# Designs tried in a protein design run: designed miniproteins, single chains, continued (3). Part 64

Each design is a single chain, and the fold is of that chain. pLDDT is the mean over its residues in the fold that is shown.

## One batch from the design tools (miniprotein)

Design m10202
Fold by ESMFold2-Fast:
Structure m10202 (fold): chain A 69 residues (1-69)
Amino acid sequence: MAEKLVERAEKDPSEQGISLALARMLIAIHIIAGDLEAAREAAEILAKSKVPELRELGLEALEELEKLL
């Protein structure tokens, strides 16, 4: 799912806002569900994005997940 959000945002700038909102929800849902590995994988995919807002979200999420160890 995170890969598709990145792909859509990178191909269509008009989808960047919705992709960012959905990416935030995806990470939050995985953390709330206790699926920290899925949250980490999603955050790593976002952190490699060419879209600055998605990359920043991914990097911030990785930092927060590191603190939960």
Scores: mean pLDDT 78

Design m10203
Fold by ESMFold2-Fast:
Structure m10203 (fold): chain A 61 residues (1-61)
Amino acid sequence: SAEDEERAFLLAQLRGAELARELGFDSYEVERVDEKTFRVTLRRGDEVHEELLSADELLKL
């Protein structure tokens, strides 16, 4: 549903912020890559780390 899609995106944003703080990165960015998947990009200077998050797994939390 649209409500679940909005909620999954919010949870992905919160997870991105948490990962940036825990791993010591300066910034994070979240992008929807398909209906079920988000890409989180973490940056610190020239260092880049990427993770994929499942919308379905986020909604189970």
Scores: mean pLDDT 84

Design m10204
Fold by ESMFold2-Fast:
Structure m10204 (fold): chain A 68 residues (1-68)
Amino acid sequence: MPSPRERADAFMEGVRAEADRLVAAGRRDEAIAFVRSALALFLELESDPEVRAYVEAQAQKLIDEIEA
């Protein structure tokens, strides 16, 4: 069974792939909105503070990259 961290990594990999697709299509604002919505949903389901902090950091890094 994957650890909570491994599940978080798999989740973020999927989020990154979809965000990259939206950015490539010129839909940057939608990519940012998608990442924020995905993060909010993840945080509703995840109670582990370390996993939550990790996913928040990864999502913010992705948003910063899209806004660059």
Scores: mean pLDDT 84

Design m10205
Fold by ESMFold2-Fast:
Structure m10205 (fold): chain A 80 residues (1-80)
Amino acid sequence: SATEEDLRAGIEALERLAAYLESQGQHELAAHVRRGVARVRELVAQGDLEGAFRTLDQTLVDVGRYVEEHNIRVPDVEQP
């Protein structure tokens, strides 16, 4: 289904983003993204797809806000 495909794509994008942030020394932000991914996976396992999408979106918003505030360049946030 489109919902499951979108969630998988979002999780994969966040995992790539976390790896990128870690490689750039943004360890705390990478940890935040990984916690977001873990929460999304938990909600998917519980069948809470609405909660999963909300958590995915909130994680991206949190990253976007942080990178703007600290003038950090991240490709998946700037060009998702």
Scores: mean pLDDT 80

Design m10206
Fold by ESMFold2-Fast:
Structure m10206 (fold): chain A 70 residues (1-70)
Amino acid sequence: MTREQALAALRAALAAGTAGGAASVLGEIVKYSTDPEAREAAARALAEIRAAPTDETAVRGLQSAIDAVG
């Protein structure tokens, strides 16, 4: 997965605004991204969502990952 593909997936998940959608996208970036910064940001956001599975936590985590990848 390229940085551009990761950014597109993160933005789509942010528009949906759900914890489940966010966890799915972040998990894919952790597994398949070739960018170590994107993987680290996604892993951090995913850990936060797993600790506090709310849509608010998901939105914050996705925004932080977008800022780190873009």
Scores: mean pLDDT 81

Design m10207
Fold by ESMFold2-Fast:
Structure m10207 (fold): chain A 91 residues (1-91)
Amino acid sequence: MKAVFKAEAVADVDGAKEVEVSAAVVSSESGAREDAEATVLSVKVENGKATLEIELTVENAEKFSKSKEVEVYVALKGADGAVVKAKFELE
């Protein structure tokens, strides 16, 4: 089963000219982690802060079917400790 999520990330990226997004879907029940294909829809960098709109696609979403909620983690390159959690229901 294939699942698509949308996530937003805001991070301090002091002087960063490039933003790299790494994303994973994590089951909040089992702790199982699956890497997600991240498509950056928009990036705005202003005063050392980056705001991103991201679309995430996960293959093998059936691995999370026992958990009705999954957590999405998005990290920005050049930002210290910038991780955003979002919860989504799978169905």
Scores: mean pLDDT 59

Design m10208
Fold by ESMFold2-Fast:
Structure m10208 (fold): chain A 60 residues (1-60)
Amino acid sequence: GDLRGTVEGIDTLKVGDTVEVTMDNGVKVTGVVLHKRGDQALVRVTDANGTDVNVLASPA
């Protein structure tokens, strides 16, 4: 399934913004907002192997 995380200030984010996501495992990653729906954002993050993955972020 998609990775999960949280973002502070999610209501101020726009598509194309760079954002820091705190993952469910506590790791912080930087990505780009692809889509917003309600209080959630879909963020594209590049993993340690250089692969782009999608993270569904909820409000922190």
Scores: mean pLDDT 79

Design m10209
Fold by ESMFold2-Fast:
Structure m10209 (fold): chain A 81 residues (1-81)
Amino acid sequence: MKKRLEELAKIVKEETVFGPRTTIGEKGREAALEITRILLEKLGLLDQFDEEQIEALADQIAFAAGRGLPVSKFEEALRKY
């Protein structure tokens, strides 16, 4: 699991283009969504979020991972729910 999360975070970072309008490519968005689902399942929170909420959370994780924030910080943030 940790290795898969690290691989997904790397994809998010590689797909993120920094500038006045920071963007993330499709593969990066898909990777962030998978990270979000894996973390929610691991923490037993998956049933507390609907698909729209998962997508919104994935967008937040995508921009944080794109900026180099480690996956462990996302796990800590999710534990607050």
Scores: mean pLDDT 76

Design m10210
Fold by ESMFold2-Fast:
Structure m10210 (fold): chain A 73 residues (1-73)
Amino acid sequence: MKKKEIAKKIVEALKNNDRRAYQKALLEYTDYFIKNKDYEELSRFNALVAKYRQALKNKDEEKFKEIEKELLS
């Protein structure tokens, strides 16, 4: 599965408060980056997901849309 499709699943799961879907997508992207030996990108992706979760919690629509766009690029 490609990074962009996994990121889309994470975004949708977080927006829907779907803990199970989020956990499943988390495992998919971790496996994807580990298989590709792309630990630097995994670290970067984890940081973006954390920022996205915080922006959603803070109801910062501008910020979560910006991070969402970056996650999906």
Scores: mean pLDDT 79

Design m10211
Fold by ESMFold2-Fast:
Structure m10211 (fold): chain A 91 residues (1-91)
Amino acid sequence: SAEKVAELTVALADAVVEASGVEVSEEELERATEELRKLLESLGLSFPERVVEAAARVLVAYKKDPEAVEKAYAELLPKFEAEAQKILEEL
């Protein structure tokens, strides 16, 4: 379901930022979330708030330390791909 895909996407984003060790403040997250939301709306795209916030958190972390975020993503992506495949097989 779209809900399960959204939850998995949010979980991956949160896990990547945590594993990267990059600190994202509440103020930075709020600002990035608002800017990303406006950009997406200008493109005619609408996503659940939690997905926009998760994407914004990754973007802020990537801007601060792209190498740390890329390393975390490479380590975690295979585990989340396996979980996504399992969800797809249950549909």
Scores: mean pLDDT 81

Design m10212
Fold by ESMFold2-Fast:
Structure m10212 (fold): chain A 79 residues (1-79)
Amino acid sequence: APSDAEQLERIKEEVERVTKEARENLDDPLKLSIELVRLLGLSTELWLIEKTSKDPEVREQAREAIEEVLKRQKELLAL
């Protein structure tokens, strides 16, 4: 099984990919909605890591990543 740190890095990479796709499809409401739902799923995975990881550094990084996802969701919803 991948480590919590490896899962965190993969989720961060996926957040960047999904955010890029959302920003490239601002004129497509359906595509934008799908990417927003994906960001919600990724924030839930980050929340699980924050609550279950034994490494305090990994928990803090997951917390920061959740706050970044929330900020991006607010920016995309304001468009």
Scores: mean pLDDT 84

Design m10213
Fold by ESMFold2-Fast:
Structure m10213 (fold): chain A 95 residues (1-95)
Amino acid sequence: ADLEAAIKHVQGALASVNETSSLYGSTPDFQQAKSYLQKAIDYLRQGDVEKGLEHLEKGRDYTIKGGLDLPNRSVGMSLIGGMLDSYRRAKEALE
């Protein structure tokens, strides 16, 4: 398992949610996504892979919900695609 690589991928996802919410509006779904992604990073830094993955999955789900609700479909789909890629890469790094 590569905890540093997993943390890097989750940090990338969090940065994308932060940028999108700053440009297109901070919604409750994006606020929840940021909270869960930050908690995922904090748990992974502590070596708690189980709680890290649990919070990462919730952060992923809220990012998808927030992205689907964006008026700009292209931006929303790009954010969702990036989150799914970051989730896959983080999970693979933890294997």
Scores: mean pLDDT 89

Design m10214
Fold by ESMFold2-Fast:
Structure m10214 (fold): chain A 91 residues (1-91)
Amino acid sequence: SLDEEIKKLLEKQKKELEEAIKEGKLSEEEKEAAKKIIEAIEKGLEELIRLYAKYMKEVMGKDEEEVEEIKRKLAEKAEEAGALELAEALR
């Protein structure tokens, strides 16, 4: 299922972030962001989405309207791909 593929992709992403931290390829800010993403992946999709939304607002300087539009478009793409649980979590 697509939900299983998403779990595999998140596990792979977690490992890639851990490797990037280990190899010293990240700035101090990027290392902290990577650690928070790893923690959010471990806690589940809802927390990961919340962390990313917070990152977009606080670090990337996106306003609430921009963040909601990004979440909406990601939800549409998730729905088109058959990831209904991911789409619901993004709304």
Scores: mean pLDDT 75

Design m10215
Fold by ESMFold2-Fast:
Structure m10215 (fold): chain A 82 residues (1-82)
Amino acid sequence: SALEEAIKELEKALEAVKKGDTEKAIKELEKAGKYLSDAKLSDDVASQISEELLKAREAIEEGKLEEAIEHLEKALKLLRDS
């Protein structure tokens, strides 16, 4: 499903951040975003996830990898609990 693919790509993004591979992390985030647009999420859940992923991307681009991990883990929790 689109939801399962989004979770998989976010888990890959999280692993890339943990390894310091910021280029891979951003590419996996972009893939996750594509699958999330196809997922049947409520507007409230979609909004919360989008906010966390935006913050994660900004943190990655600023080299704040621990903050990026926190935001990715929050997004993953929201998706798994949806």
Scores: mean pLDDT 86

Design m10216
Fold by ESMFold2-Fast:
Structure m10216 (fold): chain A 88 residues (1-88)
Amino acid sequence: DRADILRRELESLIRELERLLEEERQQPNPDEELIRELEKAIKRLEEALKRLEEARDGSPEERRQAIEEAVKALREASTLISRIRRRR
């Protein structure tokens, strides 16, 4: 099931972003802008995950919209992670 794969990917990225957030908070001079970006990205993924789960037994349109939103959220989070890795 595509939704089950997306759910696992969202959960995985949430955990990765939470690790990156904690790492940044532990730095001698934490990047407050990056912390804010990470917190926002985590909330975005959590909302996408919630919508995906809520839409599971919904209409075909609701399921399609939830899947599209999840894919967009995953892409945005992956871009952020790539930017962080390039800065390090």
Scores: mean pLDDT 84

Design m10217
Fold by ESMFold2-Fast:
Structure m10217 (fold): chain A 89 residues (1-89)
Amino acid sequence: SDDFLKAAEEGEKAADEALSKSRQFKELGDGDDSKKLEDLAKKIRDLTTELLSYVSGGDVVRANQAKEALKKAMDEAKSLIREAERRLS
């Protein structure tokens, strides 16, 4: 459905942002949050790929599971970015 494709597009953007922020935090001396964001970016990208695979295969149940997992990983990345930026400001 269009909703799954939108979630996948948001996932790709979130992974790119997490990688960008990971590099920024590493430059600022925050290697721990940098590594966590790099790992989350990979997880978001992998979940986005799984979501698109399930959508293509017509597996709505697994597509919905992947979408929910993707949303949680994206929320975790946003929370980590917010908390790290608060500490660095």
Scores: mean pLDDT 88

Design m10218
Fold by ESMFold2-Fast:
Order: structure tokens, then sequence, then C-alpha cells
Structure m10218 (fold): chain A 64 residues (1-64)
């Protein structure tokens, strides 16, 4: 589609995209790296208009 809609429309889609990126890069995050990454993702999701519940779902996935 041509309208600039949010690149991710759900927490599940965001999680899938993050998992794909990390898997393709061969990256395993340390607890400290996971915390920093989760914080950056949370801030980006908030800026994109995601709900607190959606943000928390993604954070929990990244910190598990």
Amino acid sequence: SLPSERPYTSADEFIAAIDAVLANAGVRLTPEQAERFARQVAESMKAEGFTDEEVEKVREHLLA
C-alpha cells in the first residue's frame, strides 16, 4: 500500500520482525543488551501510538 501506515500494526508483528532480525544477524543478547534493546523498542512503539499493553507484551518477549 502507498499510504505511510505504521510499518507494524500489532505487537505480534513487531515481535516476529525483531525475532527475524536477531536470527538473521546470529545475535544472542546479553541481559544488559536485551534491557537496552527492550527500552529502545518500547520508546519507538510508544512514539508509533502502540498501547501500554502492546509495549509490555513486546518487552516481556525480549526480556524472557
Scores: mean pLDDT 71

Design m10219
Fold by ESMFold2-Fast:
Structure m10219 (fold): chain A 94 residues (1-94)
Amino acid sequence: SMKEELIKEAIKLVEETREKVLELVKQGKLDEALETWTEAAGRLSELLKKAEVPEEVKNEIANLLYQALQALTQGDLETFEKYMDELIKKLKEA
């Protein structure tokens, strides 16, 4: 279905963004990592809107994005990865 294809695109976006953000942080480019994350979060929001994901589920995803961003800004990559795993799991359940 169109919804399933949009969810697959959302998961791919999150996975590719995770890899890019981690590589940028490894290079000491935290500002670029944060910009990459922010751009991807906006694109994810649009994909979820087009997929007609329920508002409650979108709010749960937004909270996971916020928690991942907070961990990233603090340099806590273990906590960032944890919230990224939860985000991917939540998208697979949508």
Scores: mean pLDDT 87

Design m10220
Fold by ESMFold2-Fast:
Structure m10220 (fold): chain A 70 residues (1-70)
Amino acid sequence: SAERRRTAEEVVRLLTEWREGRISPEEALERIRRLPGVTEEDVRLVEQAIAAPPPERARLVEEVQERLLA
C-alpha cells in the first residue's frame, strides 16, 4: 500500500539523517515510533540497528523494511 511504502521510505530517510549526524539517535527513534504502521517490535529492531556495527545494521534495516512492506 502507499501508506506502508511511505512509512518504509521515511524510516530509511530518518536513519540516513541520523547516520549523517543531522539528528540524534533519540530523535530518530521518536520520529520513527510516530510513523503510521510502526509497531513496538519495529522500533526495537531500529534501536538494535542504531547500536549495531554497519554490516549488522544494514541487515536489521532490511528486516524492518520487509516487515513494514508485508
Scores: mean pLDDT 85

Design m10221
Fold by ESMFold2-Fast:
Structure m10221 (fold): chain A 80 residues (1-80)
Amino acid sequence: SEAEEGAKLAKEGGESNDPEKAGEGGSRAGDAALREGTEEGAKLAAKGGTLAAKLGEKAAVAGAGGAIDAIGAAFEAGGL
């Protein structure tokens, strides 16, 4: 997924002490996590109806937060 690719790029930037690459990866992962979260909410709506859709959107938002937290940890580990 784009969120995974962005997180990998952020980690690589941290490991190589490349703050520009890490920043690009972080932004990409954040944008992708929000987009993928919205897509998962839409898929759950199609499958389970309005209540399930609301639960899916909540879970998708929680997933986006997890991706952002992982990126933050990568920046800290990379000395950024």
Scores: mean pLDDT 57

Design m10222
Fold by ESMFold2-Fast:
Structure m10222 (fold): chain A 95 residues (1-95)
Amino acid sequence: GSLFRHPDGSVLVWIVAGLAFATPDTPPEVAQAAIEEMKAALLKVPGVKSVRLGLLPDGTLIGEIRADSLEAAEAAVKVLNDFPGITVAAAAFFT
C-alpha cells in the first residue's frame, strides 16, 4: 500500500536515471540542452502538470514529475526511458 496520499489527488514520481552521454568530458551546455528537450517532451504527455530534472556531479539524472493520474505518470516514465542515452534505474510513484 502507499504510505503517502497527495492532498489534491495528483501522482508524484521520483526518478533516478543513467545518462549515457553525461560524462565528465561532456560540456554542461550539451547536457542542459538534452535535459530541456526531455523536459519539453514530458510536458507534452497528457496529464503531466510539472517536470523537474537535474544532473548530479556523477552524471546521474534525478527527476520529479507531477501528474493527474498513475497512467499519466507511467506514460511520462516511458517517454523518458525512450530518450537516446537515458536508462531509468528506479521510479517511485506516490499516490
Scores: mean pLDDT 73

Design m10223
Fold by ESMFold2-Fast:
Formats: sequence, structure tokens, C-alpha cells
Structure m10223 (fold): chain A 85 residues (1-85)
Amino acid sequence: MKYKIELFETLEEAVEKIKDSKKPVVFGTVKRPLDKEAVVRLLRALGVDEETAQKIADEILKNVKPSTKAVVVETEKGIAFLLLK
């Protein structure tokens, strides 16, 4: 499955990315330190397969910084929006 991961330091930029989307959007909040299983569950709810969901979650955990406020994952199934607290 093709996917694109974007990390945002502001919530406003992340919302602008999805506000005009015609694709399904699933929203989740993940507290720090990041729970990989929570990320995987959100992606699975969107219809992403387990192997791809695990790869995406690992990539998010590897690239998230303390300044990251939101993550947007665009997939063929739709968009996952992760709010980081």
C-alpha cells in the first residue's frame, strides 16, 4: 500500500492539510511517550493492513520530535490524523 507521512509542529498546519479532503478521515489522540499499539489500532480502523500499519507506526515513532504536535498519514484507504499530547 502507498502512504505518505507528514509531521506538523502546529495543529493549524495539520488541520489545513485535511480540511478540504474528500477521503475518509480517522482522528486519534496519542499521549507521550508514544504508544505504538495505539497508532497501529487507528491505522487498522482506517482499513490499513497490519504489516503496513506496523511500518507506518515505526516510521512515526522514529521521526516524531518533542516539537511535533500532529501527524497526518495519507493512504489509499483514507487519512489518519494523530494529535500528540
Scores: mean pLDDT 81

Design m10224
Fold by ESMFold2-Fast:
Structure m10224 (fold): chain A 65 residues (1-65)
Amino acid sequence: MEPFLARAVKDVEAKTPDELTIKKGELLLVHDRLPDGRWLVTSLATGKTGLVPESALEEVPDSAG
């Protein structure tokens, strides 16, 4: 999948090492969308990679439109 930017729409706390703690307004790079409704993302603020619920993220459009 082509990576794209997403923004956290709410706070999420990781409960395991494969999950990512994010804060509302944080920018994340999305690497993959899992079939269970979670996205594999890297936080641009912390550089950490992990799983986040898709309901906690919104896609950020690039300026190419």
Scores: mean pLDDT 78

Design m10225
Fold by ESMFold2-Fast:
Structure m10225 (fold): chain A 108 residues (1-108)
Amino acid sequence: MKVRLVEARSLEEGRAAVEEAKRENSIVVIATTSEELAREIAAYARELGLPVALLDGADRFAAFLAGYRFALAGQPAVIVVYGPTAEEARAGAEAAVAGALAGLADRA
């Protein structure tokens, strides 16, 4: 299973990342600076029937745990992480990626 980090600046970029998760059977972590945009992306992932986590990037442990759990389940999933800056959103998203990689290692 593939794990990818995508930075979404628009709903179109977010939707494309969600569609990639479903098409490629991957875990896609989406970082955004807008909580409202993050909620819209998460809603689209739920509409497509994907497991989804919507997280504040400040909660690095929750982000790690979400990635870890989805990777252990072995299902395509979307994790949307928001923060007040691109750097903070990215740091939370990187925690989710680290969790997913750890879960894949433990699953093998």
Scores: mean pLDDT 88

Design m10226
Fold by ESMFold2-Fast:
Structure m10226 (fold): chain A 100 residues (1-100)
Amino acid sequence: SSELLEKVREIRLALARMRAAVARRDREGAIAAGQEMVKLLEELGKELNDEEVLKTAEELRERIARFPELSDEEFEREVERMEQMANRAVKRALDKDREA
């Protein structure tokens, strides 16, 4: 759907903002962008009635909560892992939309 494609675009934009914040060593900016991404993934999972997308959103929310406690190196690695998780959830959503 056009609405799903728009939401995916917004998720990708939030991921780009999170990566930019990491490059600037801006943890507050990364947390804000990450929270926006999680909200969009949760909405996407609800719209598709997809428990795996919803679980991914919850796991990402828990990971973001730990950002203030991480070293710079741990923070960069965690964001990279989260980007991979978010991209897998997005791919799953796009595959499901194609079947509808």
Scores: mean pLDDT 85

Design m10227
Fold by ESMFold2-Fast:
Structure m10227 (fold): chain A 55 residues (1-55)
Amino acid sequence: MPSLDEVQARLDALERRLSDAERAAILREVVATGIEDGEEWLRRRLALAEERAGL
């Protein structure tokens, strides 16, 4: 499994390639999941960013 630092680095790289609207949509979807754990929240955000980027 990727480390928290690896997750953050990949998320930053992907979000740089996404539009403002796509980044806002990812944040709304993550908030809607109700995830309370910060690490799980970041992994979910990465998964949604990968989906939006077509990965």
Scores: mean pLDDT 76

Design m10228
Fold by ESMFold2-Fast:
Structure m10228 (fold): chain A 93 residues (1-93)
Amino acid sequence: ASMSQEEFLEEVEKTLELLGVSEEEKEKILKIAEELFKKSPMAATVFLQLYILGIKNLEEAYETALELLYKDPEANLKKAQELIAKKIAELEA
């Protein structure tokens, strides 16, 4: 079943709370995630993944998510996941 916008935003909020993100930063991220979800649920998902695992700049994460969506969303989602995996490996090396 497709996740609703409300369900998606609730999961984002829970994820940010688990990561210890401040209330002010969480509000900003939720607002951006809501706007991206209206354009593409995939872009919203990519934005969240880029932010929590590497890109702390909200504007950069937003622009990157949109670029990935428009150029080749499926291939670029895979590329984003590979980049995330590399960042995790670097932090654990």
Scores: mean pLDDT 70

Design m10229
Fold by ESMFold2-Fast:
Structure m10229 (fold): chain A 98 residues (1-98)
Amino acid sequence: MSDLVAAMSPEGRAIYDDLVAQIRALQAATQARLAALEAARGALSDAELFALSRPTLQQIIALIRDAARRAEALGEDALAEVLRFIADQMEQQLKEVE
């Protein structure tokens, strides 16, 4: 990943940076929601934390797939392939936990 980031065009880098910012914002919002639930209801189990985080993980997968399509449209094929691979791995892991 780091080698691909170094080789990206400014447009490809902008797609990557936007994706990272969106993922971080979703993770921060989910963490704040979970912290509020723990404060109101007491400590959540790891299974409850995972179940409550699952919609956020699905949104992250969708964002990565959207970023991959945008990268392909710009001819950033290597970035698009890496992003698709990450999304496919995350989707497979979610299916295995079901």
Scores: mean pLDDT 80

Design m10230
Fold by ESMFold2-Fast:
Structure m10230 (fold): chain A 94 residues (1-94)
Amino acid sequence: EPPVLSEEEMLERIRREAIELARERLGLSEEEAERLAETIVEGLRMLAEGVSPEEVERFFLERLGLTEQELQDIIAAPNEAEAIAILRAALERR
């Protein structure tokens, strides 16, 4: 297999891994896991294309139904398990 991966191919791999992680660790349905994974991939693509971090943050807030405070709490979480717990609670609120 060629060692050259396109940005899109790498993002698709991240999307698949995010779906599995969301289903296994967040307990999301297939539809919810896919929506979360697509949001993550689109945000990463926006950052790679030079979109400002503020615009990407707004995109995540609107797409996932998160408040700015919930996003900041996730970012400020001391470890991955706590970040996942905050995200799960926020997603269940929808």
Scores: mean pLDDT 73

Design m10231
Fold by ESMFold2-Fast:
Order: sequence, then C-alpha cells, then structure tokens
Structure m10231 (fold): chain A 86 residues (1-86)
Amino acid sequence: MQLLRDSAAEMARAAAEAWRRSREEGDRQIDTLTRTFGNQLELGKTRGKSGIDSALSAMDAAIAAANAADPEVGRRIQRGADRVLA
C-alpha cells in the first residue's frame, strides 16, 4: 500500500523533471504513469474496495507531488486519471 503511493509520487516527480527538460519525454512518462494507474485500478478491482482505494490513493499522491513540482504536469496527470476513471 505505502510502497504503491511512494512509487507513484516518485514517478510523478520524475515526470515533472522530464517535462522541464523535454515535453516529449515528460508526456511519455505521464502516459506511462497513467497506464500504470489503469493497470493498478484493474488489479484493485479483483481485490475489492480496499484495492481500488489503494490505487486511487496512489494516484492522489502522484497528482499532489506533480502539482507541487509543476502545476501543468499535475493537470496533465489529473486529465490522464480522469480518462481512466471515465
């Protein structure tokens, strides 16, 4: 649980750093994070509510970390999460 949150936050910080150097690389890392969230959410569904809650908590941590580093990256990660949840 905590490892998933910590990993998601680190991926978000890495994406923000990549975005500052290269928007193309940043977008690629944001897509990877969004895909990872989708996979974690699907795995969470097999474990029930606690698994879903863990995946959502990890994505919230990623969005918070991204917003602290770069609000534009935070918004892009939020849009990716919204697409997965739709």
Scores: mean pLDDT 80

Design m10232
Fold by ESMFold2-Fast:
Structure m10232 (fold): chain A 79 residues (1-79)
Amino acid sequence: SAAREAAARAIAELRALGTPEGEAAADKAQSAVDAAEAGDSRATLDALIELGRIIEATPDPRVRALAREASRAVWELAT
């Protein structure tokens, strides 16, 4: 699906930043994708909440932008 491809691309770009924050955001986004694909609504929401905390706390605009893209794509997968 387009949403899955968008999530995978955002996660890959987060990892490509080579920063601890990028890796943490990518790990949470991947957890959210895995939960959404498994149909686990609670685990998906929990992972998205944690990703949202990273988005709000990060001083890196690249991490913020890519994590927001991943979050949007996961919402499309979950609905």
Scores: mean pLDDT 87

Design m10233
Fold by ESMFold2-Fast:
Structure m10233 (fold): chain A 87 residues (1-87)
Amino acid sequence: MPKPEALVVPVKNEAATIEAVLEELLRAAEEAGVKAIVFLDSGSTDGTSEIVREYAARAPVPAAVLDGDAANPADVEAAAALARALA
């Protein structure tokens, strides 16, 4: 199986935990050689979107944030396509 070079990470209203998740994601990305990360924000209202966008701007690999619904297959596929294009 091809190793994933890119990650899609769904987020929604996780401001209290997202920083710890981003630290774990950075560690896993460095260990696995991940080349791109796309965050799919399902309309967060608690500051999660701002934290994730700030992380994306400072990420050691190409990173982007898309607005979409993680339960919608079309939005997930769009995020996956962008992640592959960035990797």
Scores: mean pLDDT 72

Design m10234
Fold by ESMFold2-Fast:
Structure m10234 (fold): chain A 64 residues (1-64)
Amino acid sequence: KEKIEEIKKAIEEYFKDRDTVTISELINFLKEKGFSEEDINEVIEKLRASGKTTFTKEEVLELL
């Protein structure tokens, strides 16, 4: 999906100032960047499937 590449780039930029993110932080960040509810839900569903509450950049990008 074309939008997933934009999301990945935004997430990489978000990780420049942090080592980890929570699902709540990532939802808020993606909403602020103007991504659609459907795109955000697809990303979050993949992260929730891992059973983790906190993610590194590598973990997020691999799951997308």
Scores: mean pLDDT 80

Design m10235
Fold by ESMFold2-Fast:
Structure m10235 (fold): chain A 61 residues (1-61)
Amino acid sequence: TSKKKKEEAYKKLKELLKKNPNLSFEELKEIAKSMGLDEEDALEVVQEALADHYLEQSKAS
């Protein structure tokens, strides 16, 4: 389902951000699209992953 694809993409993007926090929004979006998401779903997943990554970093510091 599209929901399952979004969850899988979110998990992958979060993993990638932990390894390379300098990944651009456009690079993350292209990765999400390569995982089978359309432009709109990729945009939503990237925004959520970045927001959660930022929140996690704020708590860790």
Scores: mean pLDDT 79

Design m10236
Fold by ESMFold2-Fast:
Structure m10236 (fold): chain A 79 residues (1-79)
Amino acid sequence: SAAEMLREVEALLRRLVSEADRPALEEALPAIAELIENPPDPAQRRALELALATLRGREAGRAEEGRELVAAAAEARKL
């Protein structure tokens, strides 16, 4: 869904953007949301999907470290 895709894009961008660039990200999010919900044409939606896949590729190493920390915290919470 468009809402699910937006949440995923927002989470990825927040992980890639520095604290100093966070205000610029928040300013851009409404335009990104509009593009996801009302793409001008299917080709632009496809380009956005490919961009998202590329961002995931860049984040792979950091995401793995993040997942390990979350898993460790969950295990500690169970104990």
Scores: mean pLDDT 59

